Designed miniproteins, single chains, continued (2). Designs and how they scored, part 78

Each design is a single chain, and the fold is of that chain. pLDDT is the mean over its residues in the fold that is shown.

## One batch from the design tools (miniprotein)

Design m6707
Fold by ESMFold2-Fast:
Structure m6707 (fold): chain A 74 residues (1-74)
Amino acid sequence: MTEEWRKEFDKAVEEIKKNPPSEEEMRAALARDAAGEITPRTLALSVQWAFEEMQRGIDKAIELDKKLKELEEK
């Protein structure tokens, strides 16, 4: 990647950390990425979406484990 692309990507990551994107922005970024319209910002938003999906998966697994323990004890 070019030095300019990397700097723009790093700036996009910093902006996302300061102002987390909405679900609509993340979905739009994924749609643009799938269409081949990749910019440093859309790539950074797609990475943030993947991270949030992983966090949601962990939270759901914890909740499911708690419910399974309640079902086994009752």
Scores: mean pLDDT 71

Design m6708
Fold by ESMFold2-Fast:
Structure m6708 (fold): chain A 128 residues (1-128)
Amino acid sequence: MSPVEWLRAFYERIRDRLTPEQRAAVDKVLELLEEKAKSLNPVQQYRLVVAFDVMLDVLLYVGATPEEAEEVAKKLFDAMEKSNSVDEFIENFRKILEEFLKKKGVDEKTRKYLVNEAVHRLRLALGY
């Protein structure tokens, strides 16, 4: 099973625990991930899938719309293509998430917590 297929299977299993808007947001992100992953090697696919999983958890927690989730996912894919190292990708992930949470009106203390927690989870999953 590819990393993309694994993430889709995970969200299908928890679908009944999501609101209709959360399901729509997840569906938009997974559709984009499947389309974009076709151009990536297996290592890039794994990194992108892990980053999308961590990002989606935060997006769903702060009530991102499907359109907001799709826009963030596009930025994350762009960061994967443009990053020359894992550290650069993680830094771009942090900036994308910080910018989104600021735009969403999340207060500074909560933003710092959510961003640091997400970056920590991403680093652990990527072996950093």
Scores: mean pLDDT 82

Design m6709
Fold by ESMFold2-Fast:
Structure m6709 (fold): chain A 67 residues (1-67)
Amino acid sequence: MAVPEVTVPKGTPLEELKELVAEAAGLDADEVEFIAGGVNTDEVGTYGAALVDADGTVHPVRVVVTE
């Protein structure tokens, strides 16, 4: 299964990242819980995250932080 991937510049706020990740997963950011886990937008790298929708379905996502 294809995992949604979001690429953001270093320094992106977590609130903004949640909106971008929700859009990439085809979900409404206001209706999902964002499980950032180890995501650090101040450090370049690839991170695993997840969204949990209102039905409790977990949607895995990938976050790539670039310079």
Scores: mean pLDDT 80

Design m6710
Fold by ESMFold2-Fast:
Structure m6710 (fold): chain A 87 residues (1-87)
Amino acid sequence: SLKEKIKEVIDKVAAETTDPREFVERAMEEINKLIVEALEKGEITPEEAQKLRDAVLKAYDEAMKAVNEGKTVEEVREIMKKVIDDY
């Protein structure tokens, strides 16, 4: 599913970065690219894309709070994945 692909992107970006803020920003860029590509290919509807973007924005907000609290890339990764799983 697209949700599983998003979680795979989160894991991949976390493995490739050491800075939590850079991790979140890069993960968001790659996730947004996945959503746009899925929408352009007709794999999701505009309504499904909007719901997913709302979930991703919530993940971003919670992740950035954790970054500001001094959490590690690994801790921020787990927070982002949990928000996506709860969607």
Scores: mean pLDDT 87

Design m6711
Fold by ESMFold2-Fast:
Structure m6711 (fold): chain A 67 residues (1-67)
Amino acid sequence: MEKEKELLEFIEQLQADYDRAVAEGRLTEKDREALKKILETLINYAREMGFEKAVEKAEEFLKRLEA
């Protein structure tokens, strides 16, 4: 339970960093690919730990990167 909250906060931080890069108008495809790899790793970890909320949040963020 405690670890899930930490993971959720980490995902929120990644989201904030992404939003700043988008606001700058200089986000590259390379940046998106790197972030996708990070999110895929986080999703796998969250599934292993049974952190449903973290999986959902990371998957939503990953879908935004594909849009």
Scores: mean pLDDT 79

Design m6712
Fold by ESMFold2-Fast:
Structure m6712 (fold): chain A 91 residues (1-91)
Amino acid sequence: SIEEVNKALEEIARETGISPEELVRLMTEMLTARVLGDEERAARLGEELAKAGAVEGLARLVELLREHAGVAEEEAELALAYLAEIAARAA
């Protein structure tokens, strides 16, 4: 349910110190930049999320959105692939 998605988002917010609203904004802007081919902006936003320790939590959130919120499989796969790229660069 959407309630399970919201609970996960609140948990990530607690872990990272970033508000749920700001997490959604940063994730949306990062993925939008990626889709539009703005590689520099996407990378910068991804680095900020990685510094906050948000990448693993956001990947979990994307899986929940796939299961409960009707997010298209292609959109979920794109988000997960990019989060994996960010995690690999941060390691």
Scores: mean pLDDT 78

Design m6713
Fold by ESMFold2-Fast:
Structure m6713 (fold): chain A 99 residues (1-99)
Amino acid sequence: KAEELAKKLEETKEKVLELFEKGFESEDGGKYVQEAAKLLAETGAYTGDKEVEKLLNEAAEKLGEGIDAKKNEDKEEVAKKAKEEAEKLFDKAIELVRK
């Protein structure tokens, strides 16, 4: 049902953004990025929607870029932008399953 898929995506969004914050603040950011990517892949597969899978994969890529920028002087700006772009991709996926 659309509501079950939307709720699952909302739960995944919240958890993934938590993992992103922990990854950005942690010396071992890669662990949190891997956990977030795994959760995104599992959720995408669960929806069975190729467009949702694509949006969640794009969100994972954006968040990964934010963590990779941690070593750069503009890391705060890049991380903020990555989070905002990922949130928009999640919101688009949620809207798509509610269609």
Scores: mean pLDDT 78

Design m6714
Fold by ESMFold2-Fast:
Structure m6714 (fold): chain A 80 residues (1-80)
Amino acid sequence: MSLGSLRLTVTENTKPVTAEAVEALRLMLGGDASDVLRVEGGGRSHEYPLSDPAAAAEGMSAFIATLPLGTEITLTLLSA
């Protein structure tokens, strides 16, 4: 079940995702550490377990860096 979602656009001012930002997003969307964050953009989808916020942040930052400017990204919190 989807707990919540957020849409963002990749711009020249987009900063790398931090572990603190992943935790803040989890809290904002009402999730817990057993949940999974799904990131969709550029016709691709990746899922990051929130049990390791640092690994999730690293993976999300790497994925976002592969997307062209103007790409819309959807972040969806999935309950375990």
Scores: mean pLDDT 75

Design m6715
Fold by ESMFold2-Fast:
Structure m6715 (fold): chain A 66 residues (1-66)
Amino acid sequence: MELSPEEERALAERYLLPTAAGTEALAEEKGAELTPEQAEFVELARTLAPAERERLLAELRALLAS
């Protein structure tokens, strides 16, 4: 079963946008600023198509992995 583009978009927005917001909130809570690269990824995730947001957020998660 394949999700429609709109369903995939809704899922991406539901999971990916909160993740971007969560990343920003975590940076503020720690009193640390996002790196310029991480900040750019958050901005790009907000402006790009859902499929591209998913890919960029996966890369952001890899960068934030510790």
Scores: mean pLDDT 57

Design m6716
Fold by ESMFold2-Fast:
Structure m6716 (fold): chain A 67 residues (1-67)
Amino acid sequence: SADLERVREAIRALEAGDYEKALELVKDVTTVAGNLVAQAALAALEGNDELAAQLLEEAKRLLEEAE
């Protein structure tokens, strides 16, 4: 689905350090994984790198369980 692909692209943007791009990619995504990516990007932009990393790992975990 388009939402799943947006979340995957947003995760790649987060891993590349492009937090603003990650947030833009998931702004209209209403899934739990999309929300976690948005929260990770916001945490990184606020300088909370530890929280950002934890939220990113949780988002990746949820994507692994998606069919």
Scores: mean pLDDT 81

Design m6717
Fold by ESMFold2-Fast:
Structure m6717 (fold): chain A 90 residues (1-90)
Amino acid sequence: SVEEILEKAAEKLEELIEELKRRKADEDLITKVEQMLEALKKLKNASKEHVITVLKEIAEGLKEDAEETGLEGLKELAEEIEKLIKELEK
């Protein structure tokens, strides 16, 4: 369901935020990922199409941040979110 996909994406973003804090990553990066999580939390009653759009924006942002920072965890999360998007598009 859309709700299950949103929960999985939120859990993965929360795990990434904990890992970034543990590694003492840049505060601006942590804030950016926290903003992605807040964007997902606003989608509780959104259409499937709107959820897909926001997840695509998050995945794109994470890939860009991964290229800039070299942090593998950002790329791994982007790929996981892309898998969740494919589940929604079925």
Scores: mean pLDDT 85

Design m6718
Fold by ESMFold2-Fast:
Structure m6718 (fold): chain A 59 residues (1-59)
Amino acid sequence: MIDVKLALEKVKKMKEKGEKPKFIENPKTEEELIDNLLAIKLEEGHSLDEIEEALKEIL
């Protein structure tokens, strides 16, 4: 299970900086796994705001 709080922090940082996560083929850290998950959700057509709302519902 990913750290949902860390994922929320990542989404907020990306919204503040206007950055998008880069997909990493072989993630070694939880941060890289979270970045990949966010990249996948964005590719599926979800916005950062929608991802943030979904993460808040898991908490």
Scores: mean pLDDT 76

Design m6719
Fold by ESMFold2-Fast:
Structure m6719 (fold): chain A 61 residues (1-61)
Amino acid sequence: SNVELLEELYEREFPLLPEEARAAFEEEYAELYARAEEMSVEELVGALLRLIGLAEDARLA
Protein backbone atom coordinates (compact mmCIF):
# COMPACT_ATOMS: atom_id res chain seq x y z
CA SER A 1 0.00 0.00 0.00
CA ASN A 2 0.98 3.67 -0.25
CA VAL A 3 1.27 3.84 3.55
CA GLU A 4 3.64 0.85 3.62
CA LEU A 5 5.90 2.50 0.99
CA LEU A 6 6.07 5.67 3.12
CA GLU A 7 6.86 3.66 6.28
CA GLU A 8 9.67 1.81 4.48
CA LEU A 9 11.14 5.11 3.24
CA TYR A 10 10.97 6.61 6.75
CA GLU A 11 12.75 3.61 8.32
CA ARG A 12 15.46 3.75 5.63
CA GLU A 13 16.11 7.51 5.39
CA PHE A 14 15.34 8.98 8.83
CA PRO A 15 18.29 7.42 10.73
CA LEU A 16 20.71 8.82 8.10
CA LEU A 17 19.60 12.45 8.52
CA PRO A 18 21.51 15.09 10.54
CA GLU A 19 19.53 16.14 13.65
CA GLU A 20 18.78 19.63 12.28
CA ALA A 21 17.05 18.15 9.20
CA ARG A 22 14.84 15.64 11.04
CA ALA A 23 12.04 18.08 11.98
CA ALA A 24 11.58 19.19 8.34
CA PHE A 25 11.64 15.58 7.11
CA GLU A 26 9.08 14.52 9.75
CA GLU A 27 6.80 17.43 8.81
CA GLU A 28 6.82 16.46 5.10
CA TYR A 29 6.41 12.77 5.98
CA ALA A 30 3.40 13.45 8.24
CA GLU A 31 1.71 15.50 5.48
CA LEU A 32 2.25 12.70 2.95
CA TYR A 33 1.12 10.00 5.41
CA ALA A 34 -2.17 11.84 6.04
CA ARG A 35 -2.86 11.98 2.26
CA ALA A 36 -1.28 8.67 1.16
CA GLU A 37 -4.50 6.66 0.65
CA GLU A 38 -6.06 9.54 -1.36
CA MET A 39 -3.12 9.84 -3.76
CA SER A 40 -2.64 8.26 -7.17
CA VAL A 41 0.52 6.19 -7.77
CA GLU A 42 1.95 9.03 -9.89
CA GLU A 43 1.27 11.62 -7.15
CA LEU A 44 2.80 9.35 -4.51
CA VAL A 45 5.95 8.75 -6.60
CA GLY A 46 6.38 12.52 -7.09
CA ALA A 47 5.92 13.14 -3.36
CA LEU A 48 8.38 10.34 -2.45
CA LEU A 49 11.00 11.81 -4.82
CA ARG A 50 10.59 15.21 -3.10
CA LEU A 51 10.99 13.58 0.34
CA ILE A 52 14.10 11.65 -0.83
CA GLY A 53 15.49 14.91 -2.26
CA LEU A 54 14.97 16.65 1.09
CA ALA A 55 16.87 13.82 2.84
CA GLU A 56 19.69 13.88 0.25
CA ASP A 57 20.08 17.68 0.41
CA ALA A 58 20.25 17.50 4.22
CA ARG A 59 23.01 14.88 4.10
CA LEU A 60 25.01 16.90 1.52
CA ALA A 61 24.66 20.26 3.31
Scores: mean pLDDT 75

Design m6720
Fold by ESMFold2-Fast:
Structure m6720 (fold): chain A 74 residues (1-74)
Amino acid sequence: ERTPLSDAELARMDELGLSPRARAVMLEIARNPTLTQEEVAERFGVSRATVSRQREILLELSVAELEAAVRRVF
């Protein structure tokens, strides 16, 4: 019934940060923040939406760490 390696399945795994592709996208964004979402998407064969979600995760981590630092001082 369900195709294991369908695009929908891979996209969902990417959203969950479980696939090697999701991890690679996050690392590429962290190493080369000047790259556009399209450049990263084409390099890894994913959609811009996938790249955007990985960027959102990275931003959440950054914001959370800033919040923790501010909370310690303030």
Scores: mean pLDDT 63

Design m6721
Fold by ESMFold2-Fast:
Structure m6721 (fold): chain A 60 residues (1-60)
Amino acid sequence: AAEEARRAALEAGATEEAAERAGKASQDGNGSLAAGYVAWGNPAGAVEGGRKAGEATRRA
């Protein structure tokens, strides 16, 4: 879950720091928070990045 959310964030263009925060949020089971971290790192990719982070969280 955490690793999948981190990779999804990086693929969406988030910074490494934002991707790590998204991974931690996904590990805590908070897909909305994970999506929020992706949006802060890549506002242009926020919708797609958020969806991928949410999917990774559901697979946890």
Scores: mean pLDDT 62

Design m6722
Fold by ESMFold2-Fast:
Structure m6722 (fold): chain A 80 residues (1-80)
Amino acid sequence: EEEARRLMEELRRLIDELKTALKNQADPSYLKELIDRLADVAARLHRLYPSLSPEMQKEALELLKEAGKVYNEVRNYLLS
């Protein structure tokens, strides 16, 4: 639970940071670093997902969904 809560908090922070960086048209290298970190944190949360309580699973699923959306937005920007 504690590890999952920390990962969810880190994931929220990375999502916000990526949204801000994308809005400010930050350097591609910085955006790549952030999405790599986002992917790592999301993967770690996915591994813990089956062992989480139903309440935490719901919260984690919404965060993972938002992380996936932001990841795709950043990738599309970088490929443009």
Scores: mean pLDDT 84

Design m6723
Fold by ESMFold2-Fast:
Structure m6723 (fold): chain A 92 residues (1-92)
Amino acid sequence: AAALEAERAEAEKKIAHYETVLKLGKEGKYIDTSTAEGKEIYDTIGEELLQAIAQAQAISDLEEQIAVVMQPLRDARARLEAARRRLAELAA
């Protein structure tokens, strides 16, 4: 039970960080790692995001580039859904 609750909380935190980065990107902004919030985002998802961007840069198709960059967010959402579903089953 405690492990599933921790997994859900971790997935929710990663999703919030990805959504923050996407929002900043739409505004033409970058995360500021000199702030506590920006450093936490970078420490949590920075490596995964940088790897996704590097792979996307190797792809000439824009739709494929978007899919690769969005994959970590999709994976985090899938983990969150699975954890929530399991918690609901245990609560029933």
Scores: mean pLDDT 69

Design m6724
Fold by ESMFold2-Fast:
Structure m6724 (fold): chain A 56 residues (1-56)
Amino acid sequence: SIEQLREAAKRLAEVPGIAAAVVDEKTKKIYVTPQTGVMSQEEAEELKKKILEEIE
């Protein structure tokens, strides 16, 4: 649901090394931006998957 996506984005934004996490309500996807020099895009995407799995 969109509420679960918003909760996941909020948790992602609180992770050290994540610069931003935004929900696209039309595509029902989260776009994650890592902090440059702290985290890779692949690592940020993997964290997104883990948080989404925890929320169910």
Scores: mean pLDDT 79

Design m6725
Fold by ESMFold2-Fast:
Structure m6725 (fold): chain A 56 residues (1-56)
Amino acid sequence: ERAALIRELAAKSKDANEFMQLAKEAGLIDGGEGNAPSAESVARVVLRALATRPPA
């Protein structure tokens, strides 16, 4: 579910900046100022979520 939303926001945003804004508004990022995950961290989380699914 969240992976699909993240994917949609990534496709909709042109830059990482817009992705961060959309993710924050969508509630994927907690409110307030804080450490935002890097693109590599996001990719790793997404890949791990996909790996959880049976690939058959």
Scores: mean pLDDT 57

Design m6726
Fold by ESMFold2-Fast:
Formats: structure tokens, sequence, C-alpha cells
Structure m6726 (fold): chain A 87 residues (1-87)
């Protein structure tokens, strides 16, 4: 599928430039479209690490991460990251 080809391309790009925020965001979105919420969560975790403390970007990434864990069925992690986003 076009989505699987996109993911393969983005996974290759992230191996060459692992801190590329735009590539990580695109990869996270592609995993969400595939309903691979665990891999989407891993991508958003990288965004949390790469964003500045107390930034709107980090808060957004934490909110997305909480939602990914909720969709993956990890309600404890979802609650933890939601609390971090709201702090």
Amino acid sequence: SQLEELIAKLEKEIKEDPENVLTIERLADAYVQMKDFEKAAEAYEKLVELTADNSDEKKWALQRLAFMYEKAGDLEKAAEYRALADA
C-alpha cells in the first residue's frame, strides 16, 4: 500500500537523521493511520525528548503520546503522560 511505502521511506529517513522533528511527526501520523498505536507512541516519545521543556510543542507531544497509549490500551501510561501535559 502507499501507506506502507511511506512508512518504509520515513523509517529510512529517520535512521539517517534520527532527530528530524518533521520526519518523526510524519512517521507518527503514518503509524496512527495504520492503527499501530504502540509505534506511534514511540515516535511521540522521541518528540517529547527533542522538544524544549515548558514549550507548547512538548505539551502537544505529551498530549498525543497520552492518546496513543490510551488507544493501545495502556491506561496507566496514558494517565501519566496526560498529567505531565497538564502540569
Scores: mean pLDDT 86

Design m6727
Fold by ESMFold2-Fast:
Structure m6727 (fold): chain A 74 residues (1-74)
Amino acid sequence: DKKLEIAFSTIDAYADLHKIDKKKVEEAKKKIEELVKNGEFTPENFKEILQTILGVKEEEAERLVETIERLVAE
């Protein structure tokens, strides 16, 4: 759950800053939970969710993924 908690906190912070629709945030979180449950929560799949559901640009999605991986590793 640590990686999931960090991912959700990062998404919430980003969504608040960029005024992203709460429904899209909930959709992204559900997809992430599904990936985690299936053992498929990879940096690539996470970037895809950020870009396709939340509308995050590629460079920013990459930075968000790197931030989460760093926080999980520490």
Scores: mean pLDDT 80

Design m6728
Fold by ESMFold2-Fast:
Structure m6728 (fold): chain A 97 residues (1-97)
Amino acid sequence: MKKIVLEEIRIEEPVEVLTEEGKKVYLVGVGVRVRVDGEVNSGGIGLAGPSAEEALELAERFAELLRRYAEEYAKEPEKLEEEFRELEEENRALYAK
């Protein structure tokens, strides 16, 4: 399979956003740039929480999982998938507050 080279992970400053219901939440953007077989692919995800600190902590955990995924993709994919799933559930729980 293709080799994945993680070029950049960027965690952005927390931003206050208003939900459709008028609730204030904090959003932290995580930008990712990877090279797959020499081709550059970029993307991002937003992690939200009721406080800037909680959103930032979740973003830092996501960045660490991405780094581990790039390094150990072929060895422990199921474990990393489970950790991503747990992080997604935690993000949903924080967003629901």
Scores: mean pLDDT 71

Design m6729
Fold by ESMFold2-Fast:
Structure m6729 (fold): chain A 85 residues (1-85)
Amino acid sequence: MEYSIEIVEVSEKYYLVKVTIKGGKNAKEIAEKIAEALSKVEGTKKVIVEESSYDKNTYVVSAVFESKEAAEKGKKVAEEILKEA
């Protein structure tokens, strides 16, 4: 299973954490687990799970945070789940 995590500054007040999970039997389950964990991080505004329009076994978790510090905390939470997967 391959994955990537990106932090993108969307505006002066919002940061996007994108977690892409590429292939694998449990990609959807892992994406849903990450989304649930990220929704519990202080400063999270919105979390979305999407199946990739280019690859049916690839999932993207998009989480919007109100600060860079919250986004970095969210990235660490996602990394921990992905390392155990």
Scores: mean pLDDT 80

Design m6730
Fold by ESMFold2-Fast:
Structure m6730 (fold): chain A 87 residues (1-87)
Amino acid sequence: STSLSEEERLEFAANSMSREDLEQQLADLEAYLAAHSAELTPEERAAIEKVIAMLREALASDEEKRKEIIKELFRWQHAEAQRVVAA
C-alpha cells in the first residue's frame, strides 16, 4: 500500500526536479502565459504568475532553498487540485 506521507511525497518530488527541469518548466509556462493571457481568467492568470515567480526564486536560490520552494509549490498545487475536486 502506497501510504506515503504528504511530507515524504514532497521530499521525493523536490529531489526529482533538476535545475534543467525547472528552467524548462519556467520557459514553457512563460510561453503559455504569453500565448494565452487574453483567454485566461484572472484566477488562472494569477495561478500561472505565482508558479512563474516561485520557479524564478527557486532558480536564483541555492540547492537547499530551491528544494524548499519546490516543496511549497507542490503543496500549493495539491491544495488547488483538492479545491477544484471539492467544487
Scores: mean pLDDT 77

Design m6731
Fold by ESMFold2-Fast:
Structure m6731 (fold): chain A 75 residues (1-75)
Amino acid sequence: MEEAREYAEKAIETGDAEDVVEAIVLGRKAIEEKYGIKSTASREEIREIVERYLAAGVSAKELAKLVLRGLDAVE
């Protein structure tokens, strides 16, 4: 979970879409390990979702803020 937050905070500073993807991937893995749940969503599917939001005009910084908020809500 800490690594996911680190990447989300980094993405807020840099605006790097790859840092947003890393935050989501690591956060999902941490949640899956904590709750014993497995997702079928791949890293590639997560990247595609991020890219669609960017194409719609949402910035990587705004996505990173939303990811960080979501990570904080789940612990």
Scores: mean pLDDT 76

Design m6732
Fold by ESMFold2-Fast:
Structure m6732 (fold): chain A 61 residues (1-61)
Amino acid sequence: MPSKEEQYRQAMLDLVKWMVANNASKALIEKVIEWMAKEMRKAGIPEEVIEEIKREALEIV
């Protein structure tokens, strides 16, 4: 069963991949990544894990 951290990671990566596939702008994708990062912080995900997930998401853009 995936951890809460893995669930958030998968959700962010899947959303970013979907946005890229639908020709969303880089600026919009970056705004969504930052919004999701704030939600992850509120959920208690460690900052180092959030930064790693953000880096993976930005590699897709």
Scores: mean pLDDT 83

Design m6733
Fold by ESMFold2-Fast:
Structure m6733 (fold): chain A 74 residues (1-74)
Amino acid sequence: AEERAREEALEEGIRKAALYLKVLLELGKTTQEEVEEMIAQLPDEIQERLREAMKNITEEELKEARKKIEESEK
């Protein structure tokens, strides 16, 4: 039970990170090279999970997250 809750939190965190990175790329606030360098500093299993999460983000999810981030920056 506790182990499952931690795994679910990790999966949610990876997905949120993937979404945030994709929004930054779309807004031109970071480059593909910078994102790849950041991912390369993570453990190998997290690297693959994060890359897969980034591939599975839909355009609609990306637009919603972009709006939220733009609002946070004013």
Scores: mean pLDDT 75

Design m6734
Fold by ESMFold2-Fast:
Structure m6734 (fold): chain A 100 residues (1-100)
Amino acid sequence: DLSASLPEGRYSGYSGSSLRIEVEIYSEESGRYRIRADGINLESGESWSSSRIEDLEPGEIAELEVELPSEPGRYRLIVTVEDLESGESSSTSAILDVYQ
């Protein structure tokens, strides 16, 4: 079973800046994973995404660096981890506040 969690339930940053997100990946196996962050603006519905592929050991914390959107506001942040060998995926969510 694959699961992902965000150690922080809420993130914040300035529009156009970089944010480093730590993603805890719970897997019984080492593997190659796609880690994807999707943001959806709760007011406008505008979306943005960022992803990377990383080779991970069981219990390793993945680091995802994302460029924050230029539009300020409150976003729903969804982080999805996909095992590229099995096709299994897990998603977790947090709130992202983007300031001007």
Scores: mean pLDDT 79

Design m6735
Fold by ESMFold2-Fast:
Structure m6735 (fold): chain A 94 residues (1-94)
Amino acid sequence: MDEKLKKIKEVQEENKDTLSVSEGNPEEELKVAAEILLKLGVVTEEEAKELIKDREKLLKKLYEYFGVPLIEYVKKKAGMPEEELRKRLEEAAA
């Protein structure tokens, strides 16, 4: 229902080419996710660098501010199965 979902899709599409970079690089996916947070003004440059070192903190922040679709994309690209991805998102949100 929310215009926020459209904004999240716009941010995803704006970074789609970067996220589509070479397969099997989960660290690069996390860096892109942190860069999205930085571009949206949610975190500072220093915080963004810390978040890419701590996967759970990054995913928890994404879950709170951007919702599941972006986090699912990042974790799925990192090679997590769908069931494990959902379980980890629930743990990160708690």
Scores: mean pLDDT 58

Design m6736
Fold by ESMFold2-Fast:
Structure m6736 (fold): chain A 76 residues (1-76)
Amino acid sequence: EKEKKENLEKAYNELKDFFLNNLKVGDKVSKSELIEEFSKLLGVSKSIVSEALRKLEKDGIIEIDEKNDTVTVKKS
């Protein structure tokens, strides 16, 4: 799945840039709003954006709170 891999990498890099350069450690944003905005902005599926967010959480850049629909920045 070449396009899926490329889209995931694009979403990962754009989200990483957003968290590291546009937000500060401790900032909180809505997960659902992020998925909607980046899906539309990047022209990728919402599932790809969601997968990129999970990868960013694994890399320690963000923390995802599914119960409260929030993403918290852990690195700037």
Scores: mean pLDDT 82

Design m6737
Fold by ESMFold2-Fast:
Structure m6737 (fold): chain A 87 residues (1-87)
Amino acid sequence: MEEAEKAAEEAKEEIERLKKETLEAARQSPDEGRKKLEEMARRAGEMAKKIYELDEELGLEVERFAVGQLNEAEEAIAREEAKRKAE
């Protein structure tokens, strides 16, 4: 139980780091931000699957957390795209 909970927390921290990298890439280039978003989605999915194998409920929690973080990153990328198009 504690091992799965620790893995879930580590996964959430990694997903937050991937979001930060995605946002930084998007500020430099929205295209690079989109590429990082795809990488973030794949890695978050892999981590959620691993945790799901240990504990289904924790795996689903990590997946829901990842969806929220991905949505925030996508919105930020869209705003950067809009700013660059307007200029």
Scores: mean pLDDT 84

Design m6738
Fold by ESMFold2-Fast:
Structure m6738 (fold): chain A 91 residues (1-91)
Amino acid sequence: SMETERLLERLRELARRFEELGEDELAQALRDLIAGRISPQEAIRLILKATKNPVHATAIGILGAALNLEPDRARQLELVVQAAELYLEDL
């Protein structure tokens, strides 16, 4: 779908930004998500593990819980984008 393609492009941009900022492990996690090598759940888990800001960690944890209840692929990717964007605010 066009929505899924838009979200995949946003994830590619976020991966590039993470790599430019030295966040190589998270950049690779987003690329692995795009390639279908990891789940959206695993991507959020890795972002949460790296998050040191307690307010953003709480928000990302809530996004991860919402993801477990979300059957739609585009909405799952949207939740990962939101988690990655929150993490980027701390860089």
Scores: mean pLDDT 91

Design m6739
Fold by ESMFold2-Fast:
Structure m6739 (fold): chain A 96 residues (1-96)
Amino acid sequence: MMEPVYVQVVRVDLPKSSTQEEIEKVKQLIEEAAAEAGVEVVGIRETEDGTINAVLKSRSREKVEEAARLIKEKMEELGYKARTGPIAVEYVPVKP
């Protein structure tokens, strides 16, 4: 039996002058915003060119979209550029 799970990626562009402390703060804010929305952060990946990709996952499309929006708003508030990807649907076995 398969159930839909919704996945959305948020990409945050950091200046190349960003400190390690700024990078860690961005990752922490992503985790906090996702937790507030009740969404799982599957992973956060930093790329060589200073982008951070956060993969969000939830059984609720609305919660994933809310988490992505909160992350984007928080990043823009800090002066970073953030982009939300399209919502993807995965069908996976979900059993208790």
Scores: mean pLDDT 79

Design m6740
Fold by ESMFold2-Fast:
Structure m6740 (fold): chain A 63 residues (1-63)
Amino acid sequence: SVFDSAMKKVFQIVDDMIKNNSSWDDIRRKIMQYLGTITQLSPIQQFMIMMRANAYYKDKLAK
């Protein structure tokens, strides 16, 4: 689905930006720019993906 593809791409963005020592604010802005290009995603779906991305980011930093 578009939702699953977007979430997978967003996790790739998080992984790449963590490698570059980017802040969550920078990662969040990049994700918002990407999700804004996908007209098939509702605002609620964008919010859900962002929430999942934040949880994924925090989990990655807890290692």
Scores: mean pLDDT 85

Design m6741
Fold by ESMFold2-Fast:
Structure m6741 (fold): chain A 98 residues (1-98)
Amino acid sequence: DPVEEEIRRIEGEEDAAITVLDTTEMPVFSPEQIETFAQNLLKSFREALENSPTEEVRRKVLEAAKRFLAHLKKRASPELQAALDKVLAELEEFVENA
């Protein structure tokens, strides 16, 4: 089942990304760097959602994105946390309107 294979691949990529994130020291970002970083995350996750073949895969990608963003927020400045919250809101709106 290609859907099950895709979900398994997403789970593996998520686990690896979270492990790196949990062990990586967060840099100090300027406001411009925060905006660029958030936009790059939004674009990457949006592209993954657009390339998802079914609603089930899209929901799994969104779930992985939520967990990744939650881990990132633990180490982020208040300004970066706010930007990440906006990314999450836009991704949730994208999935609901797909």
Scores: mean pLDDT 72

